Designed miniproteins, single chains, continued (3). Designs and how they scored, part 27

Each design is a single chain, and the fold is of that chain. pLDDT is the mean over its residues in the fold that is shown.

## One batch from the design tools (miniprotein)

Design m8906
Fold by ESMFold2-Fast:
Structure m8906 (fold): chain A 92 residues (1-92)
Amino acid sequence: DYEEFKKLTLEVADKHADESPEALVDAIVDALREKFGLTDEEVEAIRRMLRETAAYAEKLTVEQLKKDIELYKNIPLITAVLRHVLKRKEKE
């Protein structure tokens, strides 16, 4: 269910807002595994994708991150990671 997936992703991201991007990714992946019964292969594929998204986001400016968040607004996992990195950069 897309709505349950989106809701869970947003709730986990909110709970881990003050943690590292790595901790956020692990929390999201663990929550998805528990809720949706993902296989080990699916879990590692999502973890890899989100870690690469976080590494990509760290290289972007605040303005570029805001544009990418709008571009990927329909992909909750990606936007959750991008928003997390944006908030960290805005605190500097």
Scores: mean pLDDT 84

Design m8907
Fold by ESMFold2-Fast:
Structure m8907 (fold): chain A 90 residues (1-90)
Amino acid sequence: MMEPVIPPSLTEERKELYKKFEKEFSELSDELMKKMIENNKSLEERQKAVKKMMEIYNEVRNTFLTGTVEEMEEKVKEAIKKLKELIEEV
């Protein structure tokens, strides 16, 4: 319900990459949580998964503030890969 706060220093390429990442992250995080609920994972296991997701998100977010477009693309790829691996593990 709140619009994503895109830093004003970001180029158009960075803004598009951010929007793409945010969409994919949202879809994958929803899939992970749904799968964990369907597999009757405990509250502790779900909280641990949320913590890992937030760590991945923060790594990408930090690169958006300081990194190059190429560094952002690599961090996004690694983040999406890590999220998919988390989904496969549950």
Scores: mean pLDDT 77

Design m8908
Fold by ESMFold2-Fast:
Structure m8908 (fold): chain A 87 residues (1-87)
Amino acid sequence: SRMQALVDGIRELVNRMIQDPSTAAENLKKIEQLVRQLTTAEELQAAVDMLEALIAENKDADKQSLIEVEVLLGMLRMRRWVMEKEE
């Protein structure tokens, strides 16, 4: 599905960033392009759930990379909340 492809794409890029922090800027730019394609509350919730799981699984990873993922998670939660409220 389109949602699964977008979520899987974001997960792959986040994992690359966590594995190699030197690629964070390049991967964040690509992640932002995929995130802009998340247009429904359901798609945003799927991305939120995926990022929460990745953070929990990678607590010992590079601190800066984890901060960037936490910022992304906060942004997606805010967008999900706005979409839920505006109906």
Scores: mean pLDDT 83

Design m8909
Fold by ESMFold2-Fast:
Structure m8909 (fold): chain A 57 residues (1-57)
Amino acid sequence: LSLEQQQAINKVANEGLDRLDAGEAPDDVAKWTKEKLKEKGLGDYADAVVQNVLSHA
């Protein structure tokens, strides 16, 4: 992964955590995270990122 791709993943993951802290349902956060990563061409990493974000819920 390039530095730019790593930064994009970290940004999406942090926004996902903020959504969980705001009381959004884990399934909705997972769906949002996958969609955002797919939009950035990072869909192949979506499942791993979702698993990481939800492990902190």
Scores: mean pLDDT 82

Design m8910
Fold by ESMFold2-Fast:
Structure m8910 (fold): chain A 106 residues (1-106)
Amino acid sequence: MTPMTEIIKKSADRIIDVLASNPNVPESTLKKVKELLDEIIEIMSKENPTVEELEEALKKIDEVISLIHDVVKTNPSVTEEQKKELTENLGKIKLIVQIELNDKKK
């Protein structure tokens, strides 16, 4: 079984690859998305993250989703296939964080 953290890392790598492949994406936006994803990975790599840490991870993923939405809206170079890949990978990360949070709140 692949650890859930490895799925998050692979999804984060795919998001960064898509953004980096688009020349009109601002470097500041790419850096911020990478920093937020790294922070989410750090929280999710803990053996026993707290409810508060998981809630912060959800806030961070929602911030990434907002930044990606703005990138997609302002950059017509992002293809429909790339939009789908971004949406799927963001959804995977959010789902994993939400499952962990829901489990901790039981």
Scores: mean pLDDT 83

Design m8911
Fold by ESMFold2-Fast:
Structure m8911 (fold): chain A 95 residues (1-95)
Amino acid sequence: MELTKEQAQAVVDRLRAHGVDLTPEEAEALANLLTGGEINDVAERAQQKLLDYFGIENAKVDGLLDEDFVKALKAFQERFGLPADGRIDEAFIAA
């Protein structure tokens, strides 16, 4: 999934507001990953923290937006009363 820079930042800010323990560097790396950016160790760490927050076991951490990351997005949506479709839309960003 490719987001605009503004959408990616809003998603990351929302995750942090709901208790995902991302450092500023990890938040920036995750936002860059969501916009189709380059994989690095910080982005992989951010992805792992997101997966750990939602209790997703045996997930592959490789900096890719794979099925496990989509599963984490659906878990976030379900937890916060959004449609659990794995899509990043205006309702997700505004929540």
Scores: mean pLDDT 65

Design m8912
Fold by ESMFold2-Fast:
Structure m8912 (fold): chain A 73 residues (1-73)
Amino acid sequence: IVLSQNYPNPFTSTTYIPLNSPSAVTVRVFNLLGQKVAEAEAPKGLSAAEITGNFASGVYFYTVGNQTKKMIK
């Protein structure tokens, strides 16, 4: 799995997480307390997961498999 930086970052309403995966995957978004605030599915291959910001402004982390990246809302 290749996980890229979300764009835009910082974001206000919606951001996209580009990725390339040998299988369909779920991107999970966590706040600083480790609580899951959002998730999105991405298909196999080169794609992007769409995250809509129905949560507070702040610093978040997203994970796919063993990879974690930081994003800012």
Scores: mean pLDDT 73

Design m8913
Fold by ESMFold2-Fast:
Structure m8913 (fold): chain A 112 residues (1-112)
Amino acid sequence: SKIEEAVKLLNEALDAYKRGDYDRAIELFEKAVEIAEKDDSPEGLILRAEAYLTLAEVYYKHKGDKEKAIEYFERAIEVARKALDLATDPVTKQRAELLINRAEELLKKVKE
C-alpha cells in the first residue's frame, strides 16, 4: 500500500536524521509526505504530521532557515489537528495531541 511505502521512507528519513545526514533526511521526508498526501486517513495524517514536524526541526536547528521551519511547523499542526478530529481511537488521538503540543512549543521558540 502507499501508506506502507510512506512509512518505509519516514523510517529511512529518521535514520538519516540520526546520522546527521540532513540533506538526505529532507529528501526522504519530502518523498514520504508526497506519497501520504493522498491519504486523508488518521494514520496518513499522523505520518504527514510527524514528517512535517521533523522537517521543521531540521530547517530550524541544522539549516538556520526559520521561514521554512515556521511553514513546516504550521503544516504539522494543521494535519495533526485534522487527524485528532477524524480519529476514533484514544491512541491515535493521544499521538495527534502530542504532535500538536510539540509543534506549537517549537513554533513559539522559533518566533522568539
Scores: mean pLDDT 88

Design m8914
Fold by ESMFold2-Fast:
Structure m8914 (fold): chain A 75 residues (1-75)
Amino acid sequence: HMEEAEKLYNEGKTAFRKGDYEKAKELFEQAIKLLPEDHPLLPEVYRLLAEVYTLLGRIDEANEAYQKALKLKKK
């Protein structure tokens, strides 16, 4: 259910704010698996995942996540 994905997203944001970027990455990846393609949280999760990858120095993964977020944004 979407409630579990929203919980993972909120936990991921908490980990991100605390500087636990590896934990934030894991939580955002789990949230993505549970969110349908048309869910409004999905582009936000990818955007934050791109930020996490950037802070971890994983530039290729950051670029991929950022492009995914852009493609999922509504016009």
Scores: mean pLDDT 82

Design m8915
Fold by ESMFold2-Fast:
Structure m8915 (fold): chain A 84 residues (1-84)
Amino acid sequence: SRVEELLRTLAENSPDRLQAAREIVRLIKEGKEDEIVEALKKLTPEQARAVVRNLLSIPDDEIQDAIREFLLKHREEVEPLLKE
């Protein structure tokens, strides 16, 4: 899916990460958070950790706030995906 492609871009710390992060924030604002969770489940734990780390490293308040709220809301679903 497109969401899986965006998360893969973020996991690889690609030059396109800012654009990918903005698209993820748009999906969060549109209420498509469950699609992001389902796409994260298809990643390895290493890739899922890289996605979260790379998103939180972007120095953009809108991205930071949206990602922190997403992680807080979906903590029980996302936290297990980050463990080895």
Scores: mean pLDDT 83

Design m8916
Fold by ESMFold2-Fast:
Structure m8916 (fold): chain A 116 residues (1-116)
Amino acid sequence: MEEELQRAIESARDDPLAYAALEELYEIYLGIKNKEPLEKVKEEAEEFRTQLADLVAAAPAEVRAEVEELAGKAGEELGEIMQGYYNKEPLEKIEEEFEEAMDYLMELHEVLRRHA
């Protein structure tokens, strides 16, 4: 998971908004892996939700609905991540939700790239 998140971040480095969202997802992953207090991880999760909203707001009108759907799916997976951490689920189980969130962000990034 950690290497996959790092590769996703590198692949989006030329897109500041996608890069910021992926970096925030990675910070949430590190917080959970390092067993940081729930309150601190919740702050990172709210920052991630803000980055998702910024991605939707920046999307061209022609692809906004698709970007909004993908951002919504990434946000749903963040909800599952936070619930898993709250319930003290093993990291390996929570990593499944990270994989889904990352995949939605990468698909969103590709939609934005294809719009050009």
Scores: mean pLDDT 85

Design m8917
Fold by ESMFold2-Fast:
Structure m8917 (fold): chain A 95 residues (1-95)
Amino acid sequence: SEEEVKKLDEEVRKKLDELTSLANQIIAEHPELKPEVDEILLEVGEKLREYSNARREYVRTKTPEAAEKYIKALKDLIEFVDEAIRRLEEMRQAA
């Protein structure tokens, strides 16, 4: 549904903001961890490409099939970002 898409879009934006804030804090506190943080952010960037492709198709077509693929891409991205945040937190705690 359009309501589900809107809720997931807001969740993605919030999670990406949390990821960026945490990454910046870690680099500021532990500059030596920058290469490892950058690697995690590059992996998130690859997942964002999948999201962008699904979003573009949904906006272009407005079909139920495109909406289903976009919702799946949003949920996949949220799970991936949550895992990235966990990896960053573990790295910070080990430093």
Scores: mean pLDDT 86

Design m8918
Fold by ESMFold2-Fast:
Structure m8918 (fold): chain A 61 residues (1-61)
Amino acid sequence: GIAELARRLGLPPEAVAQFDTDGDGRLSQAEADRLVALLAPAYAGRLSRAELRALVAPFVR
């Protein structure tokens, strides 16, 4: 769920929950793409954009 995704990203649950607009505990592809785009600069040098997408992918419906 969203809490597990937040834990893997090192973020508080509320920071990720804002992208789950349906409240179903899953992200749409558009919500996931938005999250990755916003996080990519903060993870520069630690994770590639492709690795960040792979991390988020299991939580996409």
Scores: mean pLDDT 75

Design m8919
Fold by ESMFold2-Fast:
Structure m8919 (fold): chain A 62 residues (1-62)
Amino acid sequence: MSDGERAREAALRAAEEGDGAGAATASHQWAKLGDQEGARVGAEAARRAGDEAAYRTAEKSA
């Protein structure tokens, strides 16, 4: 499995556990690496966790 796929799985797992901040951090890191799809997945994971502040932070990175 690629590093990108593994990172996306980690972000979705964080959202399922209610860790919106972890999902937002992952989104920001993927944006810096040029992975716009990873950034989007992280932002949506933060939103699903219900963490509005984390979602807004992730959205700014995408």
Scores: mean pLDDT 64

Design m8920
Fold by ESMFold2-Fast:
Structure m8920 (fold): chain A 92 residues (1-92)
Amino acid sequence: EKEEIKKILMEEGYSEEDAEKLAEAILEAKKLIEEVAAADLAPEEAERLIAEGRAAEERGRTRGEEMTVEELIEEILKVARGLGAKLALAKK
C-alpha cells in the first residue's frame, strides 16, 4: 500500500511530499515489473532493458544526494524495466 511505503521513506529522511511522490513511483515500478515480465520480449530487447536498468542503478548509487526526486523517479522506472526483463528471460 502507498501509505506503508510513504512511512518507510519518511523514516529514511524524505519529506512527506517527496515520500508521497516516491511511493507512487515505487508502486508504478512494481506494476511495470509485472507487465514487462509478462511480455514476450525478444532476447536482444530484454538485454537492452537489463543494461539500461543496471546503468540507472549505478547512476543512483553514485549521484544519490545530487539527484532531484524527478530524476530519482526516472531511474527507478528504468531499474524496474530491467528487473522485469530479467524475470521474463528467467521464465524461458
Scores: mean pLDDT 77

Design m8921
Fold by ESMFold2-Fast:
Formats: C-alpha cells, structure tokens, sequence
Structure m8921 (fold): chain A 100 residues (1-100)
C-alpha cells in the first residue's frame, strides 16, 4: 500500500532516531513497501542502507517525499550502489549539509 507523505515523514523520524541496525533495516523495509516497491526493489533499498547507513535511508526517503517518483529513486539507488567510494562519500556529505 502507498503511504501518505505524512506517514513517510514519520518513518524518516523513526529511522533517524533508531540506533539498532536490525530496527533500521525493518523500518526501511516497511517504508519501501509503503512506497509501493516490489520485493526485489525492497531488497535493493536494504542493500543500499547496509552500505550507506541510516543517513542514506533518510536521504532516499526525503527524495521520494520531494519527487513522488519511485522510479527515479530506484535509479539513484542503483547508481549509488555502483559508484566509487569517493563519489558515495560526496553524496552522503551533500545530503547531510542539505539536512542541516
């Protein structure tokens, strides 16, 4: 089921406050399911979060809230997972600055 933008914002807050990796991953799965992701796309988002941490999850969810475009979000997830470590660090740094 597609979540409202308000529900997704609440999930962003919950993920931001979570400290346990398993809790973060479960919240990410719930958020992706609410966004209408397929099982394959949910696992793609989980792999992204394992690589980038909860900051990456927050950035991606905020991107979906702003754009309302899950296909654009999936393309960005794929590109970031394939990106060199230096490019990945820059993207995370940019997201942190914008969220400050």
Amino acid sequence: HMASKEELRKMVARISQATDEDEIIELVREAAKKMGFSDEDIELFVEFVKRYGKGGAVAVLNLYIETDDKDKVKEILKRLLEAPPEEQARVLGQAAVEGS
Scores: mean pLDDT 74

Design m8922
Fold by ESMFold2-Fast:
Structure m8922 (fold): chain A 71 residues (1-71)
Amino acid sequence: MGSVLAARGRYDEAIQQYQQRIQQNPNDYRSWYALGSVYRRQGRDDEARQYYQRAIQLDPNYTLAQEMLQQ
């Protein structure tokens, strides 16, 4: 199966996938939020906050991103 090394932290792959989605649809606030969540999982809180702020700018009613900024 050879999956042990391939299953190493897929954060970089997730970041690339969400960045690709944003390039195709810059108004996809959920992809901006998803990037923020990936960065927060890595302990990169400053980057996470920037992506959450962008998600809120695109949809101010997106309460999940607003809640994450308060933590």
Scores: mean pLDDT 73

Design m8923
Fold by ESMFold2-Fast:
Structure m8923 (fold): chain A 91 residues (1-91)
Amino acid sequence: MSMEEIEKAIEAHSEEVEELKKRARELMRRLDEAVSKISDAELRRRFVARAVGLTLLMIGHILDGDIEGAREALRELEELVREAEELAEKE
């Protein structure tokens, strides 16, 4: 295995990780905006707690090199954000 092969693998992995992080940051921004419109403080707390848990799960998968698991956690976070946005629009 050459240093060039190692560098290419690191670069490819970094690109995938950067895309996941960018997506997660945008979803968390959207969640913050949505929950700010929810009047029920306990419901806001539950959305934030679940989102933090899913973000930590995604980070854990990234650290383990499990990109598929990270994508699944991100998908669950996206569903949670959509639920919060739908609820915010009704208030």
Scores: mean pLDDT 81

Design m8924
Fold by ESMFold2-Fast:
Structure m8924 (fold): chain A 86 residues (1-86)
Amino acid sequence: SHALAEQALAHLAKAAEAIKEGDLETAKRHLEEARELVEQLPLSPAVRARILGEIERALEALEEGDLETALRHIQNAGVLIAVHAL
């Protein structure tokens, strides 16, 4: 639904803001919330897998301390949601 897509985008935006503020625990929580919302979106399995892959790569980058890579994957996930779910 449009509402679920908007909520997923809001969590991705909050994750990016938290990374920029150095709050990695809050960033991780918002990425996990976005992942749960994306799993519920009425998307093709292939598109859903691509978005979930970007979120997973963002979480992996946070664990490695690579904040720039994490932000890039968050941006990629957001673009895919905007194109396919709005």
Scores: mean pLDDT 90

Design m8925
Fold by ESMFold2-Fast:
Structure m8925 (fold): chain A 94 residues (1-94)
Amino acid sequence: SMEEAQKILDEFNKRLSELSKKYMEELEKIDKNDLKKHQEILEKAKEEIRKIVEETKKKLDEANLSDEVKEQLLSYAETLANTAIQEFEDFVKK
Protein backbone atom coordinates (compact mmCIF):
# COMPACT_ATOMS: atom_id res chain seq x y z
CA SER A 1 0.00 0.00 0.00
CA MET A 2 1.04 3.63 -0.41
CA GLU A 3 0.70 4.01 3.37
CA GLU A 4 3.26 1.22 3.94
CA ALA A 5 5.55 2.77 1.30
CA GLN A 6 5.36 6.18 3.02
CA LYS A 7 6.11 4.60 6.43
CA ILE A 8 9.22 2.85 5.06
CA LEU A 9 10.47 6.11 3.48
CA ASP A 10 9.72 8.15 6.62
CA GLU A 11 11.78 5.69 8.70
CA PHE A 12 14.61 5.78 6.12
CA ASN A 13 14.65 9.60 6.08
CA LYS A 14 14.67 9.77 9.90
CA ARG A 15 17.52 7.24 10.22
CA LEU A 16 19.57 8.91 7.48
CA SER A 17 19.05 12.36 9.08
CA GLU A 18 20.03 11.11 12.55
CA LEU A 19 23.12 9.29 11.21
CA SER A 20 24.18 12.32 9.13
CA LYS A 21 23.90 14.61 12.17
CA LYS A 22 25.86 12.18 14.37
CA TYR A 23 28.80 11.74 11.98
CA MET A 24 28.92 15.39 10.91
CA GLU A 25 29.18 16.39 14.61
CA GLU A 26 32.00 13.84 15.03
CA LEU A 27 33.87 15.22 11.98
CA GLU A 28 33.49 18.81 13.28
CA LYS A 29 35.15 17.83 16.61
CA ILE A 30 38.30 16.49 14.91
CA ASP A 31 41.31 18.71 14.20
CA LYS A 32 41.08 19.93 10.58
CA ASN A 33 44.62 18.67 9.85
CA ASP A 34 43.97 15.11 11.14
CA LEU A 35 43.37 13.66 7.68
CA LYS A 36 43.63 10.03 8.90
CA LYS A 37 40.92 10.52 11.56
CA HIS A 38 38.69 12.37 9.06
CA GLN A 39 39.05 9.48 6.60
CA GLU A 40 38.24 6.90 9.33
CA ILE A 41 35.02 8.72 10.33
CA LEU A 42 34.07 9.26 6.66
CA GLU A 43 34.41 5.51 5.95
CA LYS A 44 32.31 4.66 9.04
CA ALA A 45 29.61 7.10 7.92
CA LYS A 46 29.58 5.59 4.41
CA GLU A 47 29.32 2.04 5.85
CA GLU A 48 26.39 2.97 8.13
CA ILE A 49 24.58 4.78 5.27
CA ARG A 50 25.02 1.69 3.05
CA LYS A 51 23.55 -0.47 5.85
CA ILE A 52 20.48 1.80 6.11
CA VAL A 53 19.96 1.53 2.32
CA GLU A 54 20.28 -2.31 2.45
CA GLU A 55 17.82 -2.51 5.38
CA THR A 56 15.40 -0.23 3.48
CA LYS A 57 15.71 -2.47 0.38
CA LYS A 58 14.84 -5.51 2.54
CA LYS A 59 11.77 -3.74 3.98
CA LEU A 60 10.63 -2.73 0.48
CA ASP A 61 11.13 -6.34 -0.75
CA GLU A 62 8.94 -7.60 2.14
CA ALA A 63 6.26 -4.92 1.58
CA ASN A 64 3.07 -5.57 -0.42
CA LEU A 65 4.06 -3.21 -3.27
CA SER A 66 4.48 -3.60 -7.04
CA ASP A 67 8.03 -4.18 -8.35
CA GLU A 68 7.84 -0.82 -10.16
CA VAL A 69 6.98 1.06 -6.94
CA LYS A 70 9.71 -0.83 -5.02
CA GLU A 71 12.30 0.14 -7.67
CA GLN A 72 11.22 3.82 -7.63
CA LEU A 73 11.36 4.00 -3.81
CA LEU A 74 14.75 2.26 -3.65
CA SER A 75 16.09 4.66 -6.32
CA TYR A 76 14.85 7.60 -4.22
CA ALA A 77 16.50 6.20 -1.07
CA GLU A 78 19.79 5.58 -2.95
CA THR A 79 19.73 9.18 -4.29
CA LEU A 80 19.28 10.60 -0.77
CA ALA A 81 22.03 8.31 0.57
CA ASN A 82 24.44 9.34 -2.21
CA THR A 83 23.69 13.02 -1.49
CA ALA A 84 24.50 12.47 2.21
CA ILE A 85 27.76 10.69 1.31
CA GLN A 86 28.70 13.56 -1.05
CA GLU A 87 28.12 16.11 1.76
CA PHE A 88 30.54 14.15 3.99
CA GLU A 89 33.14 13.85 1.22
CA ASP A 90 32.88 17.60 0.48
CA PHE A 91 33.35 18.38 4.19
CA VAL A 92 36.51 16.23 4.40
CA LYS A 93 37.96 17.74 1.17
CA LYS A 94 37.82 21.31 2.62
Scores: mean pLDDT 85

Design m8926
Fold by ESMFold2-Fast:
Structure m8926 (fold): chain A 66 residues (1-66)
Amino acid sequence: ATEAKIAAVRARLAARLAEAGVALDEATLDDIARSLVEQGQTSDEAIDRVVRQVRLGLEESRARRA
């Protein structure tokens, strides 16, 4: 089922983000996981790309506001 697939991708994404020292709320994790499943981008490479972009976005936002 699509929801089960989204839940699996969400769990993998959450684990990879935790390894990178990043925490996102449940709604944001679900939105990202749902988007990845809808785009067919469920590989570890796709998840790693999202983790990298989230981390860079947070660092850039902090730098711009400092």
Scores: mean pLDDT 77

Design m8927
Fold by ESMFold2-Fast:
Structure m8927 (fold): chain A 95 residues (1-95)
Amino acid sequence: SAREKKLIQLLEEIKKALKENKLEEFREELSELAAKEPAGDLDSPYFTAYVMVTLILDNGIKPELVFESLAEVYDEEGKEEIAKKAREIAEEFKK
């Protein structure tokens, strides 16, 4: 629950950073926060957000596709609130 709420908050912050053209600055912040987590905590919401931002910045993947992929993963895991938020943000970035 606490991790799910934090990830939803970070999805909104990625959306804001995308609209304000501040993704690189936000990725640096996420990297620092993820580094403070225990080694091997790949389920960290900070690490998840960092990977999403890296796919957009380094791999040139469209934001809507990154959010849609995240929604599919979390929907299959039964985390409907995260999946719903990710789909809502994906729709905002579709042309």
Scores: mean pLDDT 84

Design m8928
Fold by ESMFold2-Fast:
Structure m8928 (fold): chain A 85 residues (1-85)
Amino acid sequence: AEEHLEKAFEYVEKASEHDPEAAKKLKEEIEKVREAIKKGDSEAARKHVERAEEILFNSALSEEAFQYAMEALKHAAEAVKEAEK
């Protein structure tokens, strides 16, 4: 889980070079995913990934920012999947 969360934050930082405002919102939701995983609440972690996806698709992102944000969400989702055991 931690390894995928580190990758998620790396990709959000890359997205912030293209769209800092949307990347900040995505980072806040990924931080909530990390917090939920630490508390053993995989359902809350999954809901925060869903919220981050909503932010991604409702934000006016450049193609580059969108690609980096998609990779961040992919890694966040894998962290949740690993935490569900």
Scores: mean pLDDT 80

Design m8929
Fold by ESMFold2-Fast:
Order: sequence, then structure tokens, then C-alpha cells
Structure m8929 (fold): chain A 90 residues (1-90)
Amino acid sequence: SPEKIEEAVRNLKEALENKDSEGIVKYAEELIKEIEKELPSLSEEEQEVAKKVIELLRNIIKSAKEKDWESARKYYEELLKFLSEQARKA
């Protein structure tokens, strides 16, 4: 649901600010699961957007597990920029 996605995004941001590796992994994986549930209902174009979001979330998870906070923040900023660009096209 949109509300659950928004909540997970807020929780992910807070976990990143706190350098909470376990929290980052938890909330990013929750976001991936919510996006994957919607994939079969999406258009082909929307599926490509969703796959890119999942890719960025996977990179955030990897960086957080390695405690590479610089890379985790860069991927999060790329995610926010990508989502903002998609919102403007809608």
C-alpha cells in the first residue's frame, strides 16, 4: 500500500541517519517486498521503474551490511532523485 511504502521510506531515512545497519536492511527489504507484491499489477513501463527502485534498495542493503555509510547515503540520494523524476513525469 502507498501508506506502508511511505512509512518504510521514513523508517529507512531514520535508520540511515542513525547508521543502524539492521534497521536499514529491515526497512529496505520491507520496501522490496511491497514493490514485488505490486509488480504483476503494473504496466511494463512501471515494472522497469520498480526494478530500478529494487536495484537501488539492494545496493543500500549491501552498503549497510558492509557499514559503508558513504555508499549507503549515495544510493539513497539516487533513489530519492529517481523517485522525484518519476513523480514529475506522472
Scores: mean pLDDT 84

Design m8930
Fold by ESMFold2-Fast:
Structure m8930 (fold): chain A 68 residues (1-68)
Amino acid sequence: AVEEFSRLTEEAKQAIENEDYETAISLYGRLIELLKRLGEQVPESRDVIDALVAKLEEKKAELEKKLS
């Protein structure tokens, strides 16, 4: 649902602002999972969803580097 996506996005922003990168990584993982499920349900938007997933995976990897 759009509401769930918006909520998770805001929670991820708050976690980053609080330097809680572990929580932000977890939330980004959940956003990626949600988008992948949406892409299977809406094939017409797959290209846009795949691009968003790639962007979130890149952001998640950047956050993981901060924990290392």
Scores: mean pLDDT 80

Design m8931
Fold by ESMFold2-Fast:
Structure m8931 (fold): chain A 73 residues (1-73)
Amino acid sequence: VAERVTALAAAVLRAAGKPEAAAELEALVREVLANGGKPTPEQLARLAALEEELRRLAAEQPEVVRAVVEALQ
């Protein structure tokens, strides 16, 4: 489930023209998993910032989110 959620979030960021944010999300998730699934406070803060960016994209560009969800259906 977490793997699918990460892939979906990264795909939405890339589709919205934010490949750097997508790469940061993927790197952060990989680092958290390598650390036994326990994020550091710094990693949590960066994940929260990426979550807010995704929430804003869903509000401003809902068609991009829907297209990505349909593609991964």
Scores: mean pLDDT 76

Design m8932
Fold by ESMFold2-Fast:
Structure m8932 (fold): chain A 81 residues (1-81)
Amino acid sequence: MARLEELIAEAQRLAREVALAVAANGGVIPAEYEEKVRRLEELWAEILELTATLSPEEAERAHRALMTPLAALAAELAAAA
């Protein structure tokens, strides 16, 4: 569980960085952020692997922990536009 929480936290941090860069760059991912996007994809793949080993209740909790901050970030970016 601790490892999954660490991965979720890192994914959220990178997702925020990429989202802010995209917003600043007119909705396009800057070339210098391509490596961060690839890292984010790797983190999501590992999170999916770990959640597949969890109980349904634990997987739902992990999904909620990941999605709630991302939804808040999306709302924040929409309000700033």
Scores: mean pLDDT 73

Design m8933
Fold by ESMFold2-Fast:
Structure m8933 (fold): chain A 83 residues (1-83)
Amino acid sequence: MEAEGAYRGGEAASRGSREGNAAKMAGGAVGAMGGAMSAALRGGREEGERAAEAARRGALEGGGTREGQELAERAARNAARGA
């Protein structure tokens, strides 16, 4: 499910920020974007917004820094709007 993909992306970005791993953080953000975009394309704006919220939850639950959480949420939300 696209929302789960966005959640996993947010979680990975958050963990990457905690580990100081820029590549993991960036990869997580890309995953969050892909999940949100896919959701928006298939289910419309509401589905994309739901996926963006899932990415934010994943980032929070990943225990990373505020910067990593904000990156994941912003990436997912921008992708959903661009669909």
Scores: mean pLDDT 73

Design m8934
Fold by ESMFold2-Fast:
Structure m8934 (fold): chain A 107 residues (1-107)
Amino acid sequence: MKSEIEKLVEELIETATELIQKLINNDKSAPETLEELKKIGEKLIEKVNKIDPKRAAQIEALLKNMIDTAKELIENPDMDPLQKAHKLAAITAEVSGIYVEAKISLS
């Protein structure tokens, strides 16, 4: 169980990194990468919830914020560069938060 969570966190970080690069480049495949990120996140939440429901709830909130921010970036490719930079930074912070919450659940 713990090793599955660690693998899902690694997969989520890799997929989120790919999503961030696609969002920076206004890549048309960004929505597909976002859907993969959602699937990985849902599996992670399911596994964490079995051992630490409180940390699972925190991961769910962070994942929701990340998805909402990514959707806004996809829907607004002509967004002001400074605003886009702030939203990309928010996604990076949410990925970091998910990693921390998952790590705490394994302690």
Scores: mean pLDDT 87

Design m8935
Fold by ESMFold2-Fast:
Structure m8935 (fold): chain A 99 residues (1-99)
Amino acid sequence: MIPKINFEDLSEEEREEIEKAIEILKKFEPDLVVNSVEEFQHALFSLIADYLETHPDLSPGEALRSLFSEEEYEVIKRAGEIIERKNAEKKAEVEAKLA
């Protein structure tokens, strides 16, 4: 079981990168409120899903590339890499507690 990642689980630098990605998502949804990493992931996936409804021939990766500029895509990618790393760290912590 992978535990939920909270903003408190992030370093100051990691949180800043996630906040930059949230600001990019707010360009599409100005009223977007994100209080957790899970809510950020949900908002990103919802945006991609909505885009795919009007572009059904695209893959999710192609939709992401079409939705964002090159600079915005790199910010979203860095946020995703931070989340993946934190998920792996939390999984390792849970597995260590079972030993």
Scores: mean pLDDT 76

Design m8936
Fold by ESMFold2-Fast:
Structure m8936 (fold): chain A 74 residues (1-74)
Amino acid sequence: MYPSTRELLGVVRAGLERYRADPSLSREEVVAAVAAEATRLLRAGGVPEDERQRLIASIRRLTDAMLAAEDARR
């Protein structure tokens, strides 16, 4: 079964919560971890490689933007 938008956003949210909880984590480390987990879910869900690449690129951009907004609050 393809992962839902909600499930993928859940991975992004979990990454943001980890970043908030652990000040030793860099934005790059969190983006990489979120992208890796999202890739795992998309592959397990049978999403084709071309669509996976597009979705992962979008997830990376969204995650980085959310972490940048979090940094602006610090």
Scores: mean pLDDT 81

Design m8937
Fold by ESMFold2-Fast:
Structure m8937 (fold): chain A 91 residues (1-91)
Amino acid sequence: MEVERAKRLGEEGTTEEDVKELIALLKSPDPEVQVAAARALEEFIRKNGDKLSKEVLLEAIDVLKTLLTSPDPEVQEAARRAIEAIVEKLK
């Protein structure tokens, strides 16, 4: 349910509200949801990152940085990729 919601937001999302919902999913205690949300956020940023405020992009980076300390390597890699996508849009 939450994994499918994250995937849909990444594929079809277009608004800052959608990004905030993905940020909330990144805070899930479930590593599968964290991975899905980080991957969805990477895809969202690649498609719509130029439409987002710097404030929302920085908030996303802040939360993704906490996932870099996860014991799950998949969570760490997904978070790193999402951060890279956001940093590219901030240039």
Scores: mean pLDDT 83

Design m8938
Fold by ESMFold2-Fast:
Structure m8938 (fold): chain A 98 residues (1-98)
Amino acid sequence: KKEEILRKAGKLLVKEGKLTEEELEEFIERYLYAPEAVKEHLEKYADNPNASKIVKYLYLLVKLVEEPENIEEIEKIMDELEVSEEVKEEILKIAKEN
């Protein structure tokens, strides 16, 4: 199920031009191989204002998989990243269906 959630939510970000398909696939592969190392790396960069926006989108995907019940944090991340209302609604639906 984790891979399915990452693909569903990640493809919405690709559709909006926030990620490339290649960046999404590389991220999924790395996360499935070493989830703890990926989480640690992304959490460290999530609070850094100079971090690449791509790192923040990947952090959003990790939050959806690891803490789907944390709706308030997911919404906050999406608001900070200026995710469209349409994509925001779809991502929240994915979180609730997990």
Scores: mean pLDDT 79

